Designed miniproteins, single chains. Designs and how they scored, part 3

Each design is a single chain, and the fold is of that chain. pLDDT is the mean over its residues in the fold that is shown.

## One batch from the design tools (miniprotein)

Design m75
Fold by ESMFold2-Fast:
Structure m75 (fold): chain A 66 residues (1-66)
Amino acid sequence: SKAEEIAELEARKAEAEEEAARYLAELKSLPDDAPVSEITRLIGELLRAIGEAFEAELKIKKLKAE
């Protein structure tokens, strides 16, 4: 059902937002001598999680508009 699909997408969005928050916290916690490769990795993971959350939100919006 539409309600079940929306619930699944909302759960996915919440999980992605939680993941993004974790990666942001890790970035803020990096030591001053952290290698550039570690910074780049965390930024990549953060952007991926943000993208996933936005994708889920757009899908929810589309389903609710029907």
Scores: mean pLDDT 87

Design m76
Fold by ESMFold2-Fast:
Structure m76 (fold): chain A 71 residues (1-71)
Amino acid sequence: SSAELEREARELLREARRLVEEGRFDEAGKQMHRADELIEELKRLGRLEAAEELERELSQIQNHGVRVALE
């Protein structure tokens, strides 16, 4: 279901954020990539509001990861 896809994407983003904070960037990237795939599927299913919210969360994690990696 689309609700299950949304929940899975949120869980993947939560895990990615934790992995970034731990400096585990390769593993974080895998979680973020999977979350992006689910976000694209949510867009295909017309769940635009949920997809936009998740895209904002993904972008925040990506931006944080870039800052941590440059330090």
Scores: mean pLDDT 84

Design m77
Fold by ESMFold2-Fast:
Structure m77 (fold): chain A 117 residues (1-117)
Amino acid sequence: MNKEEKLMIKRILEATPEELLPLRFIVESLKDKDARAYVYLGLIYYKEGNFEKAKEYLDKAIEADPNNADLWLIKGKFYLEQGKYEEAIKYFQKALEIDPNNEEARKGLKEAQEKLK
């Protein structure tokens, strides 16, 4: 992911529900033209507590770009926040297989492993 994409992801993750609603309508209008919209929709639905839609769109993003370590990192974070530590470990490991220098994936992996103890 480029810097602009990472900044958008950070903005979505830090957004309030009132900030997410107009952003979701804009991103939904772009999903058929820009595969990056799937990442943003997955994050927005996750923040809204709609985990089924979040998984659907994140999986579509991964299917479009399976060698993008940041997508596997996001999936690991979703499972970590849900208390699914074994699944989180697998997805962080996938991110590290693609990008061994991904510090966020290493931190997530370590956190998930510590939570299993």
Scores: mean pLDDT 79

Design m78
Fold by ESMFold2-Fast:
Structure m78 (fold): chain A 111 residues (1-111)
Amino acid sequence: MKKPKLKVEPVAPTVDAYLGEPAFVPVRVTNEGDVDLKNVKVKAYDEQGNLVAEADVGTIKAGESKGATLTVTPTEVGDHRLTVTAEGIGENGEKAKSEPVEVTVRVHPPP
């Protein structure tokens, strides 16, 4: 059987944010495999490995791409690295997971 293959790419490597305000981190998810994937979701983890954001993408057909936006509310000023992964389930119940990518959230003090 052909294997599912997920790729996640941030739209920008750095996102500017303000302390205590929601920041939006857009990503593109691509199914580079030969099987459709369902229940695709994107997860973002902080530097300690805590899950800080999740976005449901749904179904991505073989060779298709979909956009998703992660929402994080920063609690600390400075540059914070998020590790972003995508995961989904193939038609045979096989789990697919992307390689991790990094996004920096640059948190400014309140205006």
Scores: mean pLDDT 84

Design m79
Fold by ESMFold2-Fast:
Structure m79 (fold): chain A 72 residues (1-72)
Amino acid sequence: MEIIEEIKKLGEKVKEFVEKESDPETAQRAKDLIDEYEKKAIEYAKQGKVNEAARLFTAGVLEAVGLVLESR
């Protein structure tokens, strides 16, 4: 289940990044978004849909980072 561990580790790193780089409200919204996509990606990974899990989680991370960059 290496992909699930990788998703969780990356999710934690991205949450640390958004918490450091944005205001508390934007950080919370970005973290909530990461949590949502992480849960969905883990569900796909558990079904053996590893590529779908990776793509979905990557999209969620990019969207969360986009929120931080737009907040300034």
Scores: mean pLDDT 82

Design m80
Fold by ESMFold2-Fast:
Structure m80 (fold): chain A 86 residues (1-86)
Amino acid sequence: MTYVLRGLGLSESGKRAMRDAGRGAENSGGRATIEERGDELVVTVEDAGVGGAIALVGGAVHAELEGNRMEEEVKGDTHTFTVLPG
């Protein structure tokens, strides 16, 4: 399963939460990549364990608590969390 945490137009605090989620996912034996493209931040993790998924979901929840919104999509082998300004 591949997990994607995508942020659009986030504050610096929201972006920090997403970067921290990606680093947490790597500690679970998964491979995480963090890409910034203008106002978009994308964290992709190929999860080798449950801990990577938990870290990514935690990051999405934390970003939502910063006044942002979250949308989820499951398509094939990819679970995507999209964080948008609140």
Scores: mean pLDDT 75

Design m81
Fold by ESMFold2-Fast:
Structure m81 (fold): chain A 81 residues (1-81)
Amino acid sequence: SLEAAQASAAASITDEVVEEAVEEAKSGTKEGLLGALGMAVVASAAGLKEATARLYKAIAEALESKGDPDAERFKKLAEKL
């Protein structure tokens, strides 16, 4: 079922996996940012609001340090969770 699939996905997204993705976003590399964004999409689909907010915040901070205007979009996404 969809609920069982979401529960399985949530169980596979451990605090360690989220922490790794947050650190990759903080590195500011293209690969790190894409990896963190991918993790945020999966965490969001799994209903993990806190993990998703942490990932969007990390992405926003990294983009802001680069002067990327998309930083505001990710800040707002994190604030809504």
Scores: mean pLDDT 80

Design m82
Fold by ESMFold2-Fast:
Structure m82 (fold): chain A 78 residues (1-78)
Amino acid sequence: EAERDAAARAFADELKPEIERYLQEVLGYSPEVAERAADAGANAVHKALTDGLSPEEARKLGFETAVREAERQRARAA
């Protein structure tokens, strides 16, 4: 479990910059919102992998979670 958890964290950490870049360059969120949302996405990826989801499923969930979190942060700031 500890080894699996470490591997899941490494995967999430590698994916975080990609999610952050997607939020900024493709969707146009601010760097601050993108960074926080990417953190939420990375945490979702880590949890999905530790719950036994495939890397592909975890990646999709991570991007979906990040987009949802970015929208929540934008709405809460309004």
Scores: mean pLDDT 82

Design m83
Fold by ESMFold2-Fast:
Structure m83 (fold): chain A 58 residues (1-58)
Amino acid sequence: SAAEQERLIRQGEGGRQLGEDLGDERTRALGSKALAAAKAGNLEEAQRYIREADELGG
């Protein structure tokens, strides 16, 4: 649980930062949403946003 939350926080933050660095608003928005959900302990919602970002990328 704690390890999963930490992993999802890192993934969400990484996605947000990547979106900022590349100017990709969609990637930034999904990463930001995943980060917020993970910090709130809503791991299922965080995973859903990460999955949506993966599906969007191909």
Scores: mean pLDDT 78

Design m84
Fold by ESMFold2-Fast:
Structure m84 (fold): chain A 73 residues (1-73)
Amino acid sequence: MLDLSDEEIADIVRAAEGNLKKAEEYYKQGKKVESARYLTAAGIQVAALNMAGATEEAERLDKRIRELIKKME
């Protein structure tokens, strides 16, 4: 697993939430390519959280990513 401090985990969570918010905003504007770009960044951050053992935060964020992808189908 990645050996990350609690502060580093919190920073990744904050960055992932920011990327999800941007993805949702771009999706509402019909900018699907820009939305997908921010979703990809959020997905990479969720993978890092899982590797660091921050499973609860990773699961919460991954659920939001999956819900937005389902809307973009």
Scores: mean pLDDT 83

Design m85
Fold by ESMFold2-Fast:
Structure m85 (fold): chain A 60 residues (1-60)
Amino acid sequence: SKIEELKKEIENLKKRIDELMKQYEDAVSRLDYETAQKLMDEINRLRKEIFKLKEEIEKL
């Protein structure tokens, strides 16, 4: 179903955020603030994507 497909997309995005968060923590530990900022920007982009997918589920 469309709902199940959207739920799988959300799950995959959450897994990607978890991976990026670990990379963010590593970048901060190395004092690589430029990389940390870019990773946080990507995490925020994926969070917005999850929000839009949740709204699409609610419309179905």
Scores: mean pLDDT 89

Design m86
Fold by ESMFold2-Fast:
Structure m86 (fold): chain A 66 residues (1-66)
Amino acid sequence: SLQLRQEAMRLIIEGEEAYRKGDYEKAVELYEQAARLAEQAGDPELARFAQENAERAREKLKESKE
């Protein structure tokens, strides 16, 4: 649905803000939630985009050992 897609996009923006602040754990959570909502909305491209951003945030989290 359009509403689920809009919510996913909002969560991606919030995830980007968390990432910029160095809160990689929160960024992962937000991006993963966005990916799930994008999948429910039937938007596989948006879901993949969110998953790729979650992976980037996880890599940063690994570098920090947390």
Scores: mean pLDDT 85

Design m87
Fold by ESMFold2-Fast:
Structure m87 (fold): chain A 70 residues (1-70)
Amino acid sequence: DERDKAVVAAAKRWRDLAEEAGLSPGEQSEIAAHAARVAKEYVDQGLSPEEAIERGVEEAKRRIEELKAA
């Protein structure tokens, strides 16, 4: 469950940040899903769960900035 742990942790960290930024539940879900996908891809490439989470976090941050403008 290393992949599942990385996916869940990345999604949770960034859902909390998206909520703090005032994003809607739908936007929060989109950010969490994006972070989860990125983390999953990195774990598939052999990165540790923690490295995958960190990468997912950076990608989610970019997406949050995009959604704030919309």
Scores: mean pLDDT 74

Design m88
Fold by ESMFold2-Fast:
Order: C-alpha cells, then structure tokens, then sequence
Structure m88 (fold): chain A 67 residues (1-67)
C-alpha cells in the first residue's frame, strides 16, 4: 500500500503537480477512489494537457486548489 502511494505521487508529479498536491491526490485515491491514476488522463497524449485536466478534476473535488 505505501509503495503504491509513492508510485502515485511520482506519477502525478510527472503530470506537473507539486509534491504537496501529488500527495493529496494520492491519499484521496487510496481512500476515496480505486480507479487507476492514468484513468484521469485517459485519451490525452500531451502530459501538460493531462496535468491540467487532472488538476481541474481534483480542484472540483476540493482536494487541491485551482490556479
């Protein structure tokens, strides 16, 4: 479980989230949502665009702040 959390943090950081936001999102997924992290960026080839969509999604859930 801890290893999965660390992998999720690394993945979200690769999408442009900072360490604190990546940790908040990883913790949210472990406790609230069991979907694969990649599902939040499904169909998006550009990592920057995928990161923006991920940020918007989790900001709408109140997990992180909007820019």
Amino acid sequence: MEKEREENIKLFKSYGLNEEDAKKVADFLVNKDKRPPSSYAAGIKDKKEAGERIKEYFADFGVIKKK
Scores: mean pLDDT 68

Design m89
Fold by ESMFold2-Fast:
Structure m89 (fold): chain A 63 residues (1-63)
Amino acid sequence: AATLERIRARADELLAKGEVKDMTFDELGKRIGELSPEERAALQIANVKAAGGFLARAGPPEP
């Protein structure tokens, strides 16, 4: 029950710090392999939110 809430809070922290902003997929993949399941989920959520924000800012069209 509390796990999902904690994962979302952690994802928001990562976004606020801009830690995911400039990560390449290759670097992200290497780091995700060393993380706990909860941390991996938080990082993936942060990355998806960052991509959503990029689309909302009228970035390059990527269907």
Scores: mean pLDDT 61

Design m90
Fold by ESMFold2-Fast:
Structure m90 (fold): chain A 118 residues (1-118)
Amino acid sequence: KRKEAEELYEKGKEAMKKEDYEKAAEYYKKAIELFEEINDLEGLAKAEHNLGIALNKLNKYEEAVEYYKKAIELFEKINDLEGLAKAYKNLARAYLGLGKYEEAEEYKKKAEELEKKI
């Protein structure tokens, strides 16, 4: 399962490089399912974060917000401050896509505060 999850995650990253965001989202969703089964919180956080990025590129901003928030909870749990800062920054961008400027500014500031500590 771990090797299969990592292979799906890498296929997702390859699809992102090719700007095939729909295929990337499909691979990341499959990777998430496998990382959940094996309780790989680091793999799960990264896959959920990258799924959010793919969804944002597809202008699926509400879904992107959902996956960024899931990634944030996991990055907090595993104390990955770099992952957390990146997830806050991307969450702010998704909120801009939704026209939610107050929420976007809030998470942008949270990202900037974390980046000063890293």
Scores: mean pLDDT 89

Design m91
Fold by ESMFold2-Fast:
Structure m91 (fold): chain A 82 residues (1-82)
Amino acid sequence: ATPLEREGLLLEAEGTMYEMAAYLFKDDPEKALEYLEKAIEKYEEAARLFEEAGNREAAERLRREIERLRREKAEVEERIRA
């Protein structure tokens, strides 16, 4: 693996940890929102590094995860307002 791929994997792992944290705090919508935002940020960074490394499949996978998390974030935001 290239240095870019290794950094991408580390950022993906961080994103996964934040996603797990969001689930842990699913009953606390403000904390869940903070962790979802951090997970999205890490996955966006990882996807960019995978694209730069030429790993299009990993970048596409992460972009699908980002879209899913953005939808989950919107649902949490609605729970805060409702």
Scores: mean pLDDT 87

Design m92
Fold by ESMFold2-Fast:
Structure m92 (fold): chain A 68 residues (1-68)
Amino acid sequence: SLLEQGKELASQRKYEEAIALYQEAIAQATDPRELAEALRNLGLAYKNLGKYEEAEKYFAQAAALEAS
């Protein structure tokens, strides 16, 4: 899946490439669980790039989905 490919890139510290795949996974998400997982991983990738405001934004979006 796009999400698993993104996670593999992130494990290689290819965070910009991982972000692109996570964004595509978000666009293709068919349920809130898939969407929340992609948003969480997107937040982690931004955090690893030192982009803390973007990371917080995506973590908040994922948490909102998981709280329902």
Scores: mean pLDDT 85

Design m93
Fold by ESMFold2-Fast:
Structure m93 (fold): chain A 107 residues (1-107)
Amino acid sequence: MSAGDLINEAQRALLEGDYEKAVELAEKALKIDPNNASAYTVLAMAYLKLGDYEKAIEYADKAIEIDPNNASAWYVKGLAYRKLGDEEKAEEAIRKAKEIDPNHPLL
């Protein structure tokens, strides 16, 4: 199983609501490719859905560090900040996501 195959399975797990499985698969992908921005994006999305907003921001920041044009990571960061009550940081991150991909399905 390649890192890409694991990320594809992790994204399916997210779509199906199996957030714990998405975390497991993304962590396995990072053991193969530790600089995989998509794996960090999956972790950020999974932790956002699990209600761990601080971890969601942490992993979104790691994805952005690797790929600053990752609109999904910026969007997750914005939603996590909104859940924590930091609307100014939320708006900044969401604006950045929209600048990168104005047609992002979650914007």
Scores: mean pLDDT 86

Design m94
Fold by ESMFold2-Fast:
Structure m94 (fold): chain A 59 residues (1-59)
Amino acid sequence: TSPVQLAVLRKELEELEKLSPEEALEILERVLKYLKEHGLPELAAIVEEELKKVKEKLK
């Protein structure tokens, strides 16, 4: 996994703090799809954990 890809992911996760849980969910699902399509399982695992946290906030 590229250090640049990890840095971009971290920046995106920080920007999600500015959004509603519903908007954050939509963005995280799109990012997860991208990471899976590009064979980045380590980054995908990080996004899946964030998705789990956001889904809990929506309950």
Scores: mean pLDDT 75

Design m95
Fold by ESMFold2-Fast:
Structure m95 (fold): chain A 63 residues (1-63)
Amino acid sequence: MELVDRAVELLKQGKPEEAKKYAEEALSIDPNNPRALAVLYEAYRKLGDTEKAKEVGEKILSL
């Protein structure tokens, strides 16, 4: 399973910490992967990290 697909499944399972790790791994390969950035944004929102969510959101808008 691709890193992004695994991250999406983990997010659906209510595991935002694990989803974040897989999204970060995907971004280490392709830093502009929009699906990985979207997962990272939702993971930060679910974890309550509003500042990091905002940073990722700005990155998505700059693509």
Scores: mean pLDDT 82

Design m96
Fold by ESMFold2-Fast:
Structure m96 (fold): chain A 98 residues (1-98)
Amino acid sequence: MEEEAERAKRAAEEARRAAEAGDGRAGAAAAGEAALAADRAGPGGLEAGKAAAEAGSEGGEAARAAGAKGDARGAAAAGVAAAGAGAAALRAGAEAGR
């Protein structure tokens, strides 16, 4: 659980950077990484789930920023990955960050 929580936290940090840069593809990759870490932590992986929820929120912001820049493919990828991170967070028991 500790390693997966750390992985999810790093992914949330990368998702935030992607959102600041308006990089939908980087946001998608980071949100996907956080979702995988939360799933590996399993039910009760509270810290990994919380980080996945954060990465999902930041991934959604990256999708908006990418869309505003005209990157429709990056925006779509980040949006799908953000939804996946949210679902993973829910399974892990962390629903915060909507």
Scores: mean pLDDT 79

Design m97
Fold by ESMFold2-Fast:
Structure m97 (fold): chain A 82 residues (1-82)
Amino acid sequence: LPPLAPLSDEEIEELAEEAARAIREGDAAKFSGVLLYAAALANAGQVDDAIRLLERAAELVKDDKEAYELLKRARESLERLK
């Protein structure tokens, strides 16, 4: 796979905020897009960037238990790849 460029803190914040908005709006397609992007980062060897994205998204939606648990499980799965 071609390498992905490293994500800046700003890029991670923007992606996390977009994920939070998608969850709030019930836009499953946008939310799935963020999860797929995190998986692509991990597959490219950027596991830490993927974990940072999922951690920040979870913080933004911690009052939505279902979304929080989904993001937490995705993050834990990525942490096993370290």
Scores: mean pLDDT 74

Design m98
Fold by ESMFold2-Fast:
Structure m98 (fold): chain A 78 residues (1-78)
Amino acid sequence: SMEELRKKAEEEYKKVKEEIRQRILQTHPDLPEELVDLNLKIEDAIARGADPGTIQRLVDEANKLLEKIEEERKKKEE
């Protein structure tokens, strides 16, 4: 079960990385510093073998930040 939780967190992180990659490839925008920092923290946590819950929390923070970026983009198009 702990191994399943870790795999789930890593799968969600791969999805976050893919969304970031798509944004870079599409427009080459400046990524928010907070998103870059979260990406580095997630990579460090995975490399260090951190608890699945810690990895999941960081992934959740990255997803929330991605949602905020999307909201900001919608406001700019008004």
Scores: mean pLDDT 72

Design m99
Fold by ESMFold2-Fast:
Structure m99 (fold): chain A 74 residues (1-74)
Amino acid sequence: SLKEAIELAEKAIEYLKKGDVEKAVELLGKASKLSTDEEARKLLEQAAVYALNGDIERAIELAEKAIEVLRKKL
């Protein structure tokens, strides 16, 4: 569901802020799979890539943009 995708993306941001990249990437992947919106899916997938490359600030920004896109669909 859209609400579940948003919750998972929000939890991923919390884990990114804590430095738990492995858990954050897992949650971003789950949020992406639950997202039917192509823009939100791409943003969540890109957030995971930036997180894996150590660019936590960009990963958070992209995840926040994905949440904004998903919220507009509620």
Scores: mean pLDDT 86

Design m100
Fold by ESMFold2-Fast:
Structure m100 (fold): chain A 65 residues (1-65)
Amino acid sequence: SEAKELAEKAKKALEEGKYDEAAAYAMGAANLGDLETAKEILEKVLEKDPNNELAKKGLELIEEI
């Protein structure tokens, strides 16, 4: 699925230290309904990059759903 593809891209970006790209792809997966995987990836982004604004906003938006 497209959500799975976006989640895999997010994981790859995370491994490469591309935290903004990882957060953006994770939010793409969330928008397609994969909220659980998106939340896990965003939490891992914040573990490695605690001040990442995209990941913080992404988690806030997912928790409002």
Scores: mean pLDDT 82

Design m101
Fold by ESMFold2-Fast:
Structure m101 (fold): chain A 68 residues (1-68)
Amino acid sequence: MLSVEEIEKGFETFLEVLSTLPETQKRVFLRHAIEELEEAREEALEKGDYERAEKLDEVIKRLQELLE
């Protein structure tokens, strides 16, 4: 599992990588990232790690805005 700090740092790095990709690849990359983060959020909730789940939910929402 990722720590809250690792989630935030990973999000910033991910946005930088996205800026270098063609639009078609960016959309595929975003969809895969959202799917993986949604699975991680569900696992965090099941284990009672609400702080991590909340941070993951925030990142998922930001990535979904980029996909739209």
Scores: mean pLDDT 77

Design m102
Fold by ESMFold2-Fast:
Structure m102 (fold): chain A 83 residues (1-83)
Amino acid sequence: PLTREEIRLVFESEEAAEAAARFLRDFGYEVELRRLPDGRWEVVGVRETPEAPEVALERGRALAEMARHDLGAVRTEVRVEVL
């Protein structure tokens, strides 16, 4: 089975969101960047691997915390699904 991991990050600035998108791509995520109706920016990173869901969730949470503390993400969410 495959594990699907999704990391969703929200930023006040486009520059911070672009930095976060680059950061997630460096970790092997496929990344989409979009502007939200309120003027904030959303970065969604998705990865599908044969990794155990617990391992994917721990890594996703660590990356989300880094984005929050180092890149200024105002909202973070990590979801893991077994396919």
Scores: mean pLDDT 86

Design m103
Fold by ESMFold2-Fast:
Structure m103 (fold): chain A 92 residues (1-92)
Amino acid sequence: SAAAELAELVRRAAETGDYEGARAELAAIAARHRGTDDGVLTQVGAALVALDAIEEHRLPAGEPVEIDTGTADPEAAQAALTARGRALADEA
């Protein structure tokens, strides 16, 4: 699944320290899915949030990461993650 592929991308970034390369791959994936209503942009947004948390806190590979969207509302959380994925697509 796309979620599993994105999780593996984040895990490799944590192992290698190649956070810039991982962000570039996420941006390329987001750009390919910009304007599609398939949920991939939401998954890219979640991967980006996880990657940022891992880099900021220097978490080891495979450490569980809580995705903090700034809200407890599931719909608002999903919208926030989708917006992050769309923003990354715009930067690609």
Scores: mean pLDDT 72

Design m104
Fold by ESMFold2-Fast:
Formats: sequence, structure tokens, C-alpha cells
Structure m104 (fold): chain A 82 residues (1-82)
Amino acid sequence: MEEARRLLEEADELAREAGEAARAGDYDKAIELLERAAELAEEAAEKAEEAGDEELAREAREAAERLEGLIEKVRKEKEKAE
């Protein structure tokens, strides 16, 4: 349980850094950070499932889906900047 929550906190921190990179116009860095954040959220879901915390596992999967959506958004912003 605590490990899964820690992984989600790390994912949130990476997502924050990705937001800063995107604001600076560094879309490639933002995408890389968001991809790493999504991986951590997926790992958090696995750890929560192993611990029997189905609600936390669901929250972690939903976080991974949101991060994937942010990756698509940043990719579109990069295309418009071309």
C-alpha cells in the first residue's frame, strides 16, 4: 500500500516537472517525463493489486490513463509549434 502511494507521488512530481518543461517549450523533455510518470503509475497499480487494495489500483490506473492523455496533448502542442 505505502509503496504504491509513494510511486504515485513520484509520478505526480514527474508530471509537475513535465508541465514546467512544456511551459518552457521543451516538448520532448515534457513527453519523456510524462512517459516515465505513466510507467510509475502503472507500477503503482500492480503494487496496489498485489496488496489487495483494489481502490488504489483503480486510482493508479486512472492516473496512468490521464498521463497518457497529457502525452497526446503535449504532442499536439509540439505539432502546432512547428
Scores: mean pLDDT 84

Design m105
Fold by ESMFold2-Fast:
Structure m105 (fold): chain A 61 residues (1-61)
Amino acid sequence: SAEEELERLKKELEELLLTTPLSSAQFDQVLALAEEGQRLRETDPEKAVELYREAIRIVEE
């Protein structure tokens, strides 16, 4: 389900943020995407998944 996918991506992002050094600009972008994803979790979980995937993509660059 989208909810299970969202929880998996959230955990992955949290693990990446603990282990990957980011610039202040990258960190701010990732937090903004994660906050928007969390906001949309109940109303549009598929879009929340997309936002978390984008945040992970920024960290992996």
Scores: mean pLDDT 82

Design m106
Fold by ESMFold2-Fast:
Structure m106 (fold): chain A 79 residues (1-79)
Amino acid sequence: TTPRLVELDVKAPSSVPPGSRVTVEAYVGDELSLVAEGRVDADGTARLLVPVTEDSRLRIYVTLPDGTKVLLDERDVQA
């Protein structure tokens, strides 16, 4: 099966500095796999390209300067 690239635009809270790391994780059972990552733009938005081969539920996190990982959004995507 050929992967499809899904573009995600995610708004970070205003307290999150530009350049903060954004990660996309997909659940496989109880395990989280890193499927994409990016960074928060100067306008507070992260654009991510996620390769998808089948229907998936994505969890989108930002890592704060103190190392804390915060859930920003959850999205269902289709191949």
Scores: mean pLDDT 78

Design m107
Fold by ESMFold2-Fast:
Structure m107 (fold): chain A 55 residues (1-55)
Amino acid sequence: SKLEKLKEAVRKLIAANPDMPASSIVALVRKEAEELGFSEEEIEELIAETERLVA
């Protein structure tokens, strides 16, 4: 549920910041997931999904 909530937040972040570089969005998502205590596996999944969303 936390992972799903963060994925939704990523979608909203991208929609709200269309001029933000993809690399910056990915970096922000990684930092937030690490700060929220997600596992390495969950962080890798989130980043892969974020990269897919910004592609």
Scores: mean pLDDT 79

Design m108
Fold by ESMFold2-Fast:
Formats: C-alpha cells, structure tokens, sequence
Structure m108 (fold): chain A 95 residues (1-95)
C-alpha cells in the first residue's frame, strides 16, 4: 500500500542520514556514541521490527557511503562500520 511504501521510505531515509552523521564523528568513540543514540531514536520512531531492520541496514549503508566519500582508508572504514553494526545490535537486541 501507499502507507507501507512511505513508512519503508521514511525508515530508509532516516537510517541512512543517521549513518552519515555517525560516520562524520572525528573519533571511533564519538562515532559509537552517535550510533547508539541514533539507534535508540530509530527504536522509538519505528515500533515495527521490519521497519527497524530497514532503518538499521540503511544506517550501515549511510555510514559506509560517508566514510568512502571522506576518503577514510578501507581498514579504518571497516572498523568504523563494525562499530555502527555493534551499536545497532546492542540497542535493537534489547528492543
């Protein structure tokens, strides 16, 4: 339905933007904290499990996209993406 498509689009867009913002943090620790905060907001905004999964995948994609755009070396980018994935797992597992 139209409502379903709009909800999915919202989850993807908000997740992606959150990932981009987390990736812009100057340190790994600041990135982890930003990712945890973003994950908690996604849990509050998206009560449906499927929407949360879409937002989480989009957040990882957004972080990876931004790290590449910033020219972060691949090894460091992989560490930072893993930090985003870990933050999402920690928050979503308890939701």
Amino acid sequence: SREEVLREASAVMRGFAAGVRAAEQPTLEALREAAREAARELVREFPREEDRRLAARAMVAGARFQLRLLGVPEEEAERRVRAVEEALREVLEEA
Scores: mean pLDDT 87

Design m109
Fold by ESMFold2-Fast:
Structure m109 (fold): chain A 65 residues (1-65)
Amino acid sequence: DEKKKNYEKGLELVEKGSEANGRGDYEKAAELFEKAAEYFEKSGKKGAAKTAQKMAESARKKAEE
């Protein structure tokens, strides 16, 4: 199931992004959350994609500091 694989990949990327964010590696966190959002869109999980996009935006703003 391609949708299931894309969803699982999105979850893995959110986990990695959260780890990077916790370390203050905001640029990497933003990239990982952006990638997660793409996989959630491919899986049809619109809500998860929107949440990941919001997390990416938050990390991106911190990276610009």
Scores: mean pLDDT 86

Design m110
Fold by ESMFold2-Fast:
Structure m110 (fold): chain A 102 residues (1-102)
Amino acid sequence: SITMTPSSVTAKEGEKVTFNKTFSEDVGTDVEWYKQKAGKAPELLIKNVSTLAPGVDSRISGSGSGTNYSLTISNVKKEDEATYYFYDKKTNTSASTTLTIE
């Protein structure tokens, strides 16, 4: 079975937010994280578990191995309010979590 984090997270500006994705099977290193704001195309944030995409804010980091993967946003800002997608390229599946800043 696959365990996913809650579909929504609410945070206050300045907090640290971590999204976790857990799998019962090893999905390897070919995993990516994307950010999509309302009315905009998805933006690549992290590839190969922890490699930050060019131009992405240094407040964002990725980590994990095999069955447990995390995306962390430090010092969250109102501009970070978006839907975040985890993409597993091995199974061509995705999971999402929506971040709201209050």
Scores: mean pLDDT 79

